# Designed miniproteins, single chains, continued (5), part 56

Each design is a single chain, and the fold is of that chain. pLDDT is the mean over its residues in the fold that is shown.

## One batch from the design tools (miniprotein)

Design m17931
Fold by ESMFold2-Fast:
Structure m17931 (fold): chain A 86 residues (1-86)
Amino acid sequence: MLSLKTGLTVRLMEKAKENGGKITLEQAEEAIRSVPGLSDEEKEAIIERLRELLKKNGVEELTGKQAIEASIKALDELEARRRAAE
């Protein structure tokens, strides 16, 4: 549980650091897909959340913090849906 969120945070932060504190959707997708233990469903949910955030804000790049926060929220929302489905 904690290890997935930690791995996601580390990968996104490192990618943002390499790019001057900002991360594009393509760079975020690479980082997210490199996280061990995430299912394909979890990866797709996170990527979709980041795409929605970029569109809502009218920007091509997110800060590392924004990408991390949005990714964690997407993962938590997917877990909540799984709990509702039993």
Scores: mean pLDDT 80

Design m17932
Fold by ESMFold2-Fast:
Structure m17932 (fold): chain A 60 residues (1-60)
Amino acid sequence: GKELAEEMVELAEKALRSGSPEAPSLALMVIGIARNILPPEYAEPTVKRIEELIERYLRE
């Protein structure tokens, strides 16, 4: 549940922080996995956090 959700957010942020051209695609993949694996109460906030990270790293 909660622990896995936090690990997914950390994984997405680490990928985006790496500057890899594949990082946005990896972050989107993590969103897909989160929606499939996590209970609804953790999936929605986790997806939102990762979407906010993508926006933050790609705006600059």
Scores: mean pLDDT 79

Design m17933
Fold by ESMFold2-Fast:
Structure m17933 (fold): chain A 62 residues (1-62)
Amino acid sequence: MDATRRRLDGLYQAILQHPDAPWTTRFAADAVGLSQTTFSRLFRERYGVSFGEFVKEVRAKS
């Protein structure tokens, strides 16, 4: 797994652990060192859902 995929996986786990944190696309993208556009595309490609939809789903279960 390359460095970008490891960073995305780390972010994914952080969202699961802290669903109530102020997760915005900008904050998440900055945390992994990507632009918002690149982050949104790569997140959707890797996890099959948009970042915003994923955060909503995690919050709905918590």
Scores: mean pLDDT 82

Design m17934
Fold by ESMFold2-Fast:
Structure m17934 (fold): chain A 77 residues (1-77)
Amino acid sequence: VSREELYEGIDVTERELEEFERTYNITPEERRQREEAIRMFERSREESETDMEKAMELFERGVGLLRELGQRVAERS
């Protein structure tokens, strides 16, 4: 996976998150999970300069956190 593909994946994921937040009200707990996912994406971009494998792991972790968030919101909606 190229650094360009990683950056595109992060950008798409963050855009989808913006649309999700326009539709659903999230709790303070869910907001903390969202902020943790965003921090993982920021670290993924930084690590992509020296360690692409670690960058991919961080990206996958962030996506996982957002998937859990989406499921939690869906369960109470």
Scores: mean pLDDT 80

Design m17935
Fold by ESMFold2-Fast:
Structure m17935 (fold): chain A 82 residues (1-82)
Amino acid sequence: PEPVVAEMSDEEMLEAVDRFKALVLEHLARNPDMSREELEALKREVEEGAAELKAATDNPEVKAKVEEARAEVLAAIDAQAA
């Protein structure tokens, strides 16, 4: 798959981070019965996506926003697993 982030502005990347966070949180809310294995797989995808976004930008504000979104999403996944 071609990385969509390669052609994004900093503003578009911030919007993509917010949208990604919203999509993951909505997916968790719509799938309350996700198995532990499914939740762990989602965690790995979130970690990989966050790392890729941080690597694609030199803007510290965008990197900070990615890290904040990653932390919130991972906390939500952990809460769902409990």
Scores: mean pLDDT 77

Design m17936
Fold by ESMFold2-Fast:
Structure m17936 (fold): chain A 92 residues (1-92)
Amino acid sequence: SAADIQKKLQEMKNILNKMKKLKEQSKTMSVEDIEKTLEKINDMINEVSKIEKEIFADPNATKEQRREAVIIESEMTLIYMTVYLLLKEKKM
């Protein structure tokens, strides 16, 4: 249903907001804590990837809803890369 797809998009947005908080917290973390945070972020990306596949497989999903799902995943990828870069810089 359309309501089910909106629920899935909201789950993706909730995970993205959790990732944004982890990104901000990573700025003051030790190297060891950033490594653990990257593992958590990777797990969140895997959860979102599963939800995105379910949205794309649903024939009731609109083009706009599918576009929103892709945008959310893209933002998560950028967050991962940002935290990864921070880790690399702290190890230099």
Scores: mean pLDDT 89

Design m17937
Fold by ESMFold2-Fast:
Structure m17937 (fold): chain A 109 residues (1-109)
Amino acid sequence: GRREEARRLVEEAVRLLEEARRLATRLLATVPPEKILEAIGRLIRVIGLIIDARRLIREGRYREAAEQVIRAAREILDFVRTFGPNPRLEELARRAIELAEEALRLLEG
């Protein structure tokens, strides 16, 4: 049903965010030393949001999980804007937002 479809969309979005997190972690090697602590702090926030989204999925709270996915993806877009453009990272974040927004629509109608 619509709830099962919403769950699959949010789970897929979390997988995209995990790929984005791994890519962002690798890009820390290219961040200037004077900005590294800020970059690490932003990445820790993304990790926390992904962990929270996974917990919410396990609890069957798919609307709240989708909202956390959108927050995590926005943090990744801010990371890209701050530390340098990365088309793959932007693509992963935008796709995660699209999937989470579709899940929210399914849960509303």
Scores: mean pLDDT 89

Design m17938
Fold by ESMFold2-Fast:
Structure m17938 (fold): chain A 78 residues (1-78)
Amino acid sequence: LSELPELDWTNLEQVEEAVRLGRELVEASDLPPEEKERILAALEIAYEAIKMKYIEKKPEEEVMKKVEELRKEALERL
């Protein structure tokens, strides 16, 4: 049998579940707090981008602009 099906990025419930599990795994890890904060910020940015692109069907330019804004905010906080 070929590999498992890819995650359906247009299915909000699947995307939310994947992000939730990812956060739980990061928080349960032995990584330093600063590293956990960076990874969690990256997960939030990815989640917002996926929602805008696949669920809200925003133009790619608008999605990229939002991602850049969120990245800048995260870097200023860290």
Scores: mean pLDDT 73

Design m17939
Fold by ESMFold2-Fast:
Structure m17939 (fold): chain A 83 residues (1-83)
Amino acid sequence: EELTIAVEKTLKLAYEAAQSLPDEEDRQRLIELANELLTAFRLGDYEKAIEAARQLADHARSLGYDEVAEAATNLAKLLEEKK
């Protein structure tokens, strides 16, 4: 449950940030990474979910969306504990 809540929170923040991004390429990349994270998590592929979360954190941080980056970083740590 805690892990599912962390995934849902991270995805919500990422999708909200994407709606605020003026550049379509940056927006699409955020959405792609969020969707990759969701798909990997739903399949139980925690290693891919960790990689997607880390890439999401790095991309969000590069765009100045620190809240998304922190959520994704924390999620990656939780996923590492569960795999």
Scores: mean pLDDT 86

Design m17940
Fold by ESMFold2-Fast:
Structure m17940 (fold): chain A 79 residues (1-79)
Amino acid sequence: MDEERKQKLLEGVKVSKEQLEELKERVKDKGYTDDEIKVALHAANGDVEKAVKILESNAGYRSSGLPYYSVLDGILSQS
C-alpha cells in the first residue's frame, strides 16, 4: 500500500534537527508537509537553501493530482 511505501522511504531519510527546524521556518507559509520538508532536506544533503529550491521546483507535482507518495519520490529525485 502507498502508506507502507511512504514509511519505508521516510525511514531512509536522515537530517539534522537544527537544519530541519530552519527549513520549516523558511517555508512555514508555503503549506508543505513535514514529510516533504524532511525529504527535500535529505535530497539537498542538509543544505537548507538547496532544499527550499527543491520544494519550490516540485510545487508543480501537487497541481498534477499525483498521489502523495509520488510527490515525495519526486522531491528525492531532485537531488
Scores: mean pLDDT 66

Design m17941
Fold by ESMFold2-Fast:
Structure m17941 (fold): chain A 79 residues (1-79)
Amino acid sequence: GLARVRELAEAGRLDEAGVLALFLGPPRPLTPEERAAAEALGAQFDRPEGVLNAVQALMGAGLSFEEALALVRRAYARH
C-alpha cells in the first residue's frame, strides 16, 4: 500500500515506488504552480519528464505534492 510506496521512495528506489504507485491509483495531474516547481527541479537535473512522471505517480498513490517533490529531489541528487 501507500506505506510501501513511501518506504521505496525514501530508499531512493523511485522506479519500484513509481510502478507500485500506479497500482494504487492513476497519476495525479499537477496544478500550474506544482508543475512549475516540478519542471524547475527537472531542469536542474536535466530530467524534466522523469521528475514530472515520478511526482505525479507518487501523488496518485496518496502522497502530498511537497512529500513527493522532496523524495524525487533526494533520489536524483544522490544518483
Scores: mean pLDDT 81

Design m17942
Fold by ESMFold2-Fast:
Structure m17942 (fold): chain A 97 residues (1-97)
Amino acid sequence: MELTPAEVLEYLAEVWKEVNPKAAEYLRKAAEAVRAGDYDKALEYFEKALEEQEKWIKSKNNLTPEELEKLEQTNKNSLEDFKNMLERQKEREKELA
């Protein structure tokens, strides 16, 4: 009952589409890359989506240096979590094939 990486990315794209269409586009491209089995491209697009999300948050908020550091750390953690999710997906595909 866990969502696939592609389903998670599509859900996030829907959430972001009206707020930051560029972030949503990168999330959609990441989902398409996951479905194509191109996990390197999926990671690249997800990283670009995080960069667009970070720019948007910074543009809407006058963040202190401490808040900026926390935002950047949160994005790094999200990227590592996504890498781990993709590695688990690769392992599942090898086991089911």
Scores: mean pLDDT 79

Design m17943
Fold by ESMFold2-Fast:
Structure m17943 (fold): chain A 63 residues (1-63)
Amino acid sequence: SKEIEEIEKKIKRLESYLSWLRDQLATAEYAGDEETVARLRSQIEEIEKKIKELKDYLNKLKE
C-alpha cells in the first residue's frame, strides 16, 4: 500500500541520517568537543525515538 511504502521510505531516510549523526558524534568525541557531543547525542535520541514511533505505526498498518 502507498501509506506503508511512504512510511518505509521515511524510516530509511531517518536511518541514513542517524548513521551520519553517529559518524559526526565519533568525530566530535575524538576531537574532545564536549558541546557538540552533547548536542549530537540529543539529536540521535530524538531521531531514534522518531524511527521507533514510525515502526510502531507501520506495525499497526500491517494488521
Scores: mean pLDDT 89

Design m17944
Fold by ESMFold2-Fast:
Structure m17944 (fold): chain A 77 residues (1-77)
Amino acid sequence: GVLTGELLKQVQEALKKLGYYSGEIDGVLDTELRRAIASFQTEHGLRGDGVPDEATWRALREELARRGITPLLPELP
């Protein structure tokens, strides 16, 4: 499904640390965040639809771990 609320805030923080997003950590899926997600998805072989889903979360988690960037994303509940 689509990530919302606190999980979406973690997506915003991860994208900001990776240099894809410069907006606020507010949990709002606006046009700027959708573009950041789509850019990240395209560069990581995912469908660049701007939808924050479980595949996007796993890719973000892997990329943060690969670069040694903290805090790391937890496993989805």
Scores: mean pLDDT 81

Design m17945
Fold by ESMFold2-Fast:
Parts: C-alpha cells; sequence; structure tokens
Structure m17945 (fold): chain A 86 residues (1-86)
C-alpha cells in the first residue's frame, strides 16, 4: 500500500515525541509541511538529503539542531516508507 501524507506525518510526530522534540500543535500543520517538502525535490538532492529536509521542515528546526540519534532513527523509518515509491 502507498504511504499517505497522514501516515508519514503521524510517524514523524510519534518519533519527535519519543525523542522529546516539540511536535507541531496539529497533525494538519505537520501534514502540510511534509506535503510541501515532498512536492519540490531540490536539483541533485539524494533520497537521504530529501528526508533530512523533510524532517527539518516538520520539526521547524535546522537539521544541525536535531539530536543525531533522533535524526538517524527518523531517516531510517522515513526511508523505509519512501523506498517503495522511488
Amino acid sequence: MKPTLEQVAELIARLMKAAGVPAPESLEELEKAVGEAMEVLAPGESAGEFIERLIAEAVGKPIEDIPKKTLEKLKEKLLELTRKYY
């Protein structure tokens, strides 16, 4: 089954909460941020870089401000979801 924006947003929200990172006030805001990030692939961007941009947009922080263990876990789970469609 194809992952929906809702499934991706829900996964990000759960991982952010587990990592102690403030989540957006609503799933709708997170879904919008994820959708906007997914709509535009930067020229020369790898799947890993795309996922990092998606996480940064969803968290509302620069990638450098996200704990490395949290980032690696988020990247792994999001890559599993996107790999079926790339």
Scores: mean pLDDT 61

Design m17946
Fold by ESMFold2-Fast:
Structure m17946 (fold): chain A 114 residues (1-114)
Amino acid sequence: SKIEEEIEKLDLPDFVKQYLLDALKRDPRTLAEEALWALQRGHYRIALALASIAAYKFNLITEDDLVEALKLVNEPEEVQRVNAESILTVLKNLGIVTEPVRTPELDALEAALA
């Protein structure tokens, strides 16, 4: 799919790309909560990618919008942060995200990044 192709083009380690591919099949609320956790930890690329996938899975953005958002993961850190914060603010205002959540999937990802 277009989404899978864009994830594979991201400037991220292969295990992070696999995590994002698996994220397409996971619960979108959990992804939004993980994105908030990643944002608070300074993992802006991961936060932007997860927040964008969550917004797509909630039907808030189109597939083409998600593809464009995923391209921003390769932009400078400030662009990643601002866009991740913007998406998560929308999700918070809709009552979708209330708090950050650390999952076993994120624990495995952070351990591999160390």
Scores: mean pLDDT 83

Design m17947
Fold by ESMFold2-Fast:
Structure m17947 (fold): chain A 76 residues (1-76)
Amino acid sequence: MVQQLVDQGAPLSEIEKAADKQLDYAADLFRQGRVDDALRLSGQVYDAMSRHYKKLGDTEKSQHYQQLSQQYFQQS
């Protein structure tokens, strides 16, 4: 899970690969008509990315991903 990789301080490349894989899975869920599951998973990935950039001190990227996360959770 992307959140666990962020929490353990994994390399950015591992976090990005995990995020891409989870977003691909969310896209598959969307194609299957599992819209709520897809939106929730996407929101969780963006929340994890927001926390990652916050730890790096990148406030602008952190805020961007936080907004994306909230938008996806609102649509679930």
Scores: mean pLDDT 79

Design m17948
Fold by ESMFold2-Fast:
Structure m17948 (fold): chain A 59 residues (1-59)
Amino acid sequence: SLPPPPPSRGTVTTTVTLEDGTTKTGTHTGERVGDTVRTGGNGNFGKVVSTTSETRVEG
C-alpha cells in the first residue's frame, strides 16, 4: 500500500550564497540579499549576496 501524499505540504528549498563564497541550503523563506547568516564552519557570520529558491513537488 502506498502512503497518501501529505496534505498541504509544500517544500521550498532556498539556497543562499554568502559573500565569502559559503553556500547554505534550507527549507526556509525570508533570507534575502543583504541579510546576515551564521556560516558555522568559518566561525563567522556571512552576508547574503545571492539567493535561489527551488520548489520540490512530489506526487
Scores: mean pLDDT 59

Design m17949
Fold by ESMFold2-Fast:
Structure m17949 (fold): chain A 75 residues (1-75)
Amino acid sequence: MDAAVAAAVARMEAAGRPDLAARFRELAERARRAAENKDEEELERVAEELRPVLIEAALALSTEEERAKLLEKLA
């Protein structure tokens, strides 16, 4: 796991979202195995599953102003 993934997991755990941290770790491990196996279809599936997790993490870690702007963009 690179430093960015480790930092993201730690930040999610600190925010009281161990569920997001666990999901992110699971997806990062799946991406690693798919890359080792050169499984581009699995990498695409992991990217699609990762997107909602990153959105939830951004909402949980964002300020009120950032959260409002993000929700407007997603609606």
Scores: mean pLDDT 74

Design m17950
Fold by ESMFold2-Fast:
Formats: C-alpha cells, structure tokens, sequence
Structure m17950 (fold): chain A 90 residues (1-90)
C-alpha cells in the first residue's frame, strides 16, 4: 500500500510538470506528498493508508479538471495548501 501511495505522489508530480504548473505549486505538491508518506508510515494503519491513497487520487483528478477549466494558479495552490493543513492536523 505504501508503494501505491509513492506511485500516486510521483504521478501527481509528473502531472504538475506536464501541465507546466508554477514552481510554487510543484513545491507545495512535493511537500504534500512527503507529509502523506510520513503520516502513512507513522500510523502503520492500513485504513489510514487507503484513505490517504484515495485523497491523492481525488486530488489528481481535481488537478486535471482544474487545468482543463483554466483555474488560476493561486486557487490550485490554495487547494494544495488546504490539503497540507488537513494532513498536518492528524
């Protein structure tokens, strides 16, 4: 399961690169990915890992749609930072 989370994080980074997102957004995604991986490792809970994997998949889908709809970079950054705050509170 942790390997699936790692793969999803890498796919998010790759998507951000392909969409030519600003450096700030890409750095925020890297930070989010690391926090999710750290959270999954600390808890050792399979249910939590599945939840984190689902959150990553949902974020990737949201990001794809945001790019298609030309959502401002600031809104994309805010969405990622909101996700970071949510993970940090666990």
Amino acid sequence: LIEEIKKEVEELKQLAEELDLPEEVRQALERLGQLILDAAEKEKDEELKKLLLMKLKNLKRWLENAAKNKVPDEEILEEIESAIEEIEKV
Scores: mean pLDDT 76

Design m17951
Fold by ESMFold2-Fast:
Structure m17951 (fold): chain A 100 residues (1-100)
Amino acid sequence: SLLEEVEALREEMLELLEEANELKDSDPEKAKEKLKEFIRLGRKVAELIAPHLPALAESLRRTLERIEEAVKKGDLDEALRLADRALAGVGLALSQLREA
């Protein structure tokens, strides 16, 4: 189901974010790789929720674009803060989908 797929993607995104936070100081290039995968999964979430939650999907896409730009600039602190925001947005989407 849509709910199960978004829940699974959120769990994967959370793990990638935790790994990126652990790697940010010791291996920033691996942290960037984890954040790129996080962005890929986040875009899948945005696509899946767009027919049901278009405003939240658009907000998520914008946040993911900002993460991508922060990663390109090498600003891992900004990228990680924005990733926390993206993950919170996915959590909100799950709450709204469960109440539908």
Scores: mean pLDDT 90

Design m17952
Fold by ESMFold2-Fast:
Structure m17952 (fold): chain A 92 residues (1-92)
Amino acid sequence: MKKLIEELRKEFEKAIEELAKQGVPEEVLKKIREAAEEMIKMFENDPEKALKKGEEASKQLQTSSGGEALVLGVVSAVGAFAKWYLEKEKVE
């Protein structure tokens, strides 16, 4: 778990740096970092809650745009990762 959390944080940091290079405003980048850290902590403590939160964010993403869509996209991405992790654990 801890090693997967560290790799996930590195991937999000890289993604946020790319968004910054593309001209995404600092206020939006800050919200993305906060959402990523919150979801990563949720995944570490309760992967099933992270999955459900990500699925909710994915539904909201259908009607969202701009900076809100980027934040919801991060929440949805962590939810998808939690789904992959839980499916892998079921094989054991």
Scores: mean pLDDT 78

Design m17953
Fold by ESMFold2-Fast:
Structure m17953 (fold): chain A 95 residues (1-95)
Amino acid sequence: SKEDIRALALAEATLTAALLTARLLMKEGEEEKALAVLKEALEQVARELERLGYRELAARLRERLEAAKTAEEAIEVAEELLEEIRRRLEELIAE
């Protein structure tokens, strides 16, 4: 529980930083770099989720990452995952 909270909080921080970096890169016309940053961060988060036992969520995340062809699509994946992580954190902390 406490270890899960810490790991999910770190995943939230990782995704927040990656989203900010990707948006800045997009503004500079560096779409390929933005996509690479997002895919790297999302794969890191997928590995952490799998380690915590969220195997199904990690598998769906990887499937969506393989389908993402643009930075914009990867941003959508990251934003949806960030919302889900925040929801799970609120639930765990409220317990």
Scores: mean pLDDT 85

Design m17954
Fold by ESMFold2-Fast:
Formats: sequence, structure tokens, C-alpha cells
Structure m17954 (fold): chain A 80 residues (1-80)
Amino acid sequence: SEEEKEKERQRKLGFDLEVAAALITMVEAVTGDKEEVEKVRQRLIDEIAEKYGLSPEEVERLKAMTPEELIAKARELIKK
């Protein structure tokens, strides 16, 4: 059903956001370079936005989130 497909899509989006948050945290820990962290964050969020067809408003919200906020959002999506 369309409902089951949407639930699966939301779970996959959640997993991708959690992976993105982990990668952002790892880059920060390894490099300590805020510009490199921001480049990686923007690239990962843009890739997710293209993959899942996210709205410009949702993309802007995700780009403003900390890794901790991204993990929280991801876990909400995975629980559905």
C-alpha cells in the first residue's frame, strides 16, 4: 500500500540522517576544521534532499540542525 511505502521511505530517510549525523561528528572529531565539517554537512544533507525529494524549507531546517538534533529527528522517523 501507499501507506506502507511511505513508512518505509520515512524509515530509510531516518537511517540516512543518522548516518549523516555520525559522519559529521566523525569529521569534526578527526579534523577539528569547522569549514570542512560544514562542507560535509551541506553535501550530505543535499544528497539526502535529492534522494528523498525534500522541500526547500525542510532542507534549510536540516542544514541548521546540530548532529544531536539530526539524530533526534532520525529516531522519530525510524520509530514509524
Scores: mean pLDDT 83

Design m17955
Fold by ESMFold2-Fast:
Structure m17955 (fold): chain A 66 residues (1-66)
Amino acid sequence: GREDAEKAARAAVEAAKRGAGGAAALTASYEVWKFTGGNPLGKEGIRAGAAGDAEAAARLAVEAAK
């Protein structure tokens, strides 16, 4: 649910800070976008993750989960 998506997004931010979060950040952004009914920040996070910007993807996923 939304709580699980938010937890995944926060975990992705911590992983991205350690330089290991690209795939996790992209997955978290997708889950948040899906569970929030297409929140634009979640979609932007997916695009950032696909472009290799794990930190931006993780941050956008956390904002979309709020």
Scores: mean pLDDT 70

Design m17956
Fold by ESMFold2-Fast:
Structure m17956 (fold): chain A 67 residues (1-67)
Amino acid sequence: SPPRIGSATFERRGDQLVITATAEGGDLRLELLDSDGNVLARATVPDGGSVTFTVPASSQPTLVVVP
């Protein structure tokens, strides 16, 4: 199977959004995009690993898998 998000959680903490994602099936390249499609953050997550992003809740971020 191709690399995929195993789990993703979005948790609001005041004016911030804490996003945790895990990788399954291989190394995963992730980007956080704001509502206008601008990149807020990038990470490469190894197979079985995790990453945590903290961004303003006002950014209305989307987590995307990058090929």
Scores: mean pLDDT 86

Design m17957
Fold by ESMFold2-Fast:
Structure m17957 (fold): chain A 73 residues (1-73)
Amino acid sequence: SLPTVEQTEIIRKAAQAAIDAVRAGKSPEEAVKLGIETAKKYADEKGFSEEQKKEIIDLAERAVRAVVNDVLA
């Protein structure tokens, strides 16, 4: 399973990057992309396996899409 602390940190950073992008006037698609790129960068820095990177990126994408949709509602 994914490390809980590292998982939470990466998802939080990805969500924050997406929120900041929306507030800066980026499109929803651009905000989601920036959030995912943030998650990928931090997962790489933590030395996660390829399987763990896929899992954390999938979770981060879900969280990022949720916050972007909420801000735009």
Scores: mean pLDDT 81

Design m17958
Fold by ESMFold2-Fast:
Structure m17958 (fold): chain A 89 residues (1-89)
Amino acid sequence: MAEHLRRIAELSRQAAEAFEAGDVETAMELIKEIIRELNRASEAGLPVEDSIKLIGLVLRSIGALIEGNYDEAARTFRELAERAEKLAS
């Protein structure tokens, strides 16, 4: 489980950097990888409450992206990275 959470944190930091750079295509590929790692973490025993919180941040980032708010998308992915890192420790 901790391995998948560390990967989510790393991918989320990369997604934030991609949004800050305006590279939406790279950010979208990273979001797909984050979703795959979230599924793996859930299968590996991540509690439902923690899974819901992490998924909520992903959905919030996608909402910001749809609105064209790349700054909020980047901020939300940095928050996702921090939460995943704490869960991995």
Scores: mean pLDDT 86

Design m17959
Fold by ESMFold2-Fast:
Structure m17959 (fold): chain A 100 residues (1-100)
Amino acid sequence: SFLARIAELMARGLREESPEIERENAEIIELAARDEEHRLAVLALQELGLRYMEQGREEELIEFLEELARALSEDPSALSPELREALERARARLEAELAK
């Protein structure tokens, strides 16, 4: 699952810095530029990440992302309510941009 890959990468990036993480981030950005569903996934997780960070909830964000990556690896349809809502907001924003 692409969502699982992004969630794992975000959790790792919050715990550590490495050239490997930077390379994987570049690959994710390139995939998101080419594919609408990949772009929606990135936008949704970025929005959730920013909301957690603005609230000072970095450790909770890491735990959420690690659990999400694990759940999606076992069942690709296992979306949390928070992620489903973020995906709907990301889709609405993308539709608004396409209408311009």
Scores: mean pLDDT 78

Design m17960
Fold by ESMFold2-Fast:
Structure m17960 (fold): chain A 80 residues (1-80)
Amino acid sequence: SEKKQLLEEIDKLIERAKELKERAKDNETLVRHVNGVLSQLKTVKETIESSDDPKELEWARKVLRTSKGMIESIEALIDK
């Protein structure tokens, strides 16, 4: 249940980041930052799909929180 909800949140953020990358495509610096977030989210997803370790689930939640903040910051820059 908790792991399933976390995976659903990661998938939503990955799709949000992909949309953001397309919007930012003419800005190489922003595209690079979005690619970094996407790479990290994909790694986190692979890790927690293969593990039930509570420590890895906690790490994944922290990464998700940080990644969401970065995506929100980049979205704010593009909306200017």
Scores: mean pLDDT 85

Design m17961
Fold by ESMFold2-Fast:
Structure m17961 (fold): chain A 71 residues (1-71)
Amino acid sequence: SEEIIEAALRAYEILSADARSEEERRAIGGFVLQQAIEKALGLPVGEHLPLLEVDPATIRETLRRAIAEHT
């Protein structure tokens, strides 16, 4: 849903503000994407999906597509 996407984007902006490298930003993007999908699926604490690759430049579209594919 759009609410999950907007929350994930906000989390990414906050977490990536202190990132020191592009590799760190990509890792944060992957973490945020995983958390958004887990929230959309209602997974139990400690259940994790495989990390997905995230390009920071396309994060909104990647989030929307991944959530649609996994929900």
Scores: mean pLDDT 68

Design m17962
Fold by ESMFold2-Fast:
Structure m17962 (fold): chain A 65 residues (1-65)
Amino acid sequence: MSVEQLVAQHDGGSLRDELEALLARLEAGEPLASLTAELQKAGIVARNNEEAIARLRRRLANIDL
């Protein structure tokens, strides 16, 4: 599935809101294990919170134009 198809499926703003919610939960100290499924759906694989946060911010930068 292409990046364009993923953006279209979530209508940009919806995907942005979902990723912002995941970012906020990670920054609030929620365990990475609790968010693994949602992060994998977003195409993010990380070994620690810092990496997951950085990858989410990069995804948001690409979507939030």
Scores: mean pLDDT 70

Design m17963
Fold by ESMFold2-Fast:
Structure m17963 (fold): chain A 85 residues (1-85)
Amino acid sequence: MTDQMIKQITALATVAAKTAELAGDDKLAAQINQVKDQAVAALKAGDWDSANSYIAQLDALSKEVAERASEEKRRAAYEEVLSEL
């Protein structure tokens, strides 16, 4: 049970951190990794209250990064089209 949650949280954080890094936000990527490490530590310690709090923070950060990545992809595509004109 706990191992599956750790794998899911690690996967979520890895995708979110990489997306933030690709967007040039190394600070946000570091924050995501920090919260992920705290969530994993809380889960291993059986501290479900802290784990749930950190998981909620990761979910919020992941959603913010996803929205930001969509805007960056749109801007990159728009600039590429303009450069061909």
Scores: mean pLDDT 76

Design m17964
Fold by ESMFold2-Fast:
Structure m17964 (fold): chain A 83 residues (1-83)
Amino acid sequence: SLEEAIALLEEALELAKEGEGEAARRIVEMIQKALEHARRGDIESALEYLREAARLVAEHLEGERGERILTLIQKAGVLLAIS
């Protein structure tokens, strides 16, 4: 559901905010943009921002936190796509 997707993205955003540096800041920005678009029903734009966020997480974040953020983004993306 859209509500569940938004909740997962809010969790991903809080985890992403724990990071430091340009990559972390960019990931936060992409998740925030995805949330803004999802909340207004612009699912296509939300999915584009989530694809970019997932790419940045995969390239720049390693370890358990990065894996958790990626999982949340991917699950939210699936839920948005079927909304």
Scores: mean pLDDT 86

Design m17965
Fold by ESMFold2-Fast:
Structure m17965 (fold): chain A 95 residues (1-95)
Amino acid sequence: SAMEAAAQQAEAVAKKVEDVLEKHKEELSPGQRRLLETARRYAKSAAQQLRAGDVEGAKNGLDLAANALKRAESIPEIKEARDQALAVLDAVEAI
């Protein structure tokens, strides 16, 4: 379904943020690590909300994830994660 596809995309955003945290942990400030962890949690929650049929909750979660990633932005991988979160938000809005 479109909602399941969007949920999988939201999980992919969370995974990408986790990979950034793991790969770049020593280069990131404590504040950046907290913002990335916040973005990861919102992206995971958005996937769960999509599977539960809460489209508006998922949109809010993805927007908050993208905003946290924007505030943490210092390396290309964080920008890529933000762009991916915004693409998922666009996909959810098309449902």
Scores: mean pLDDT 88

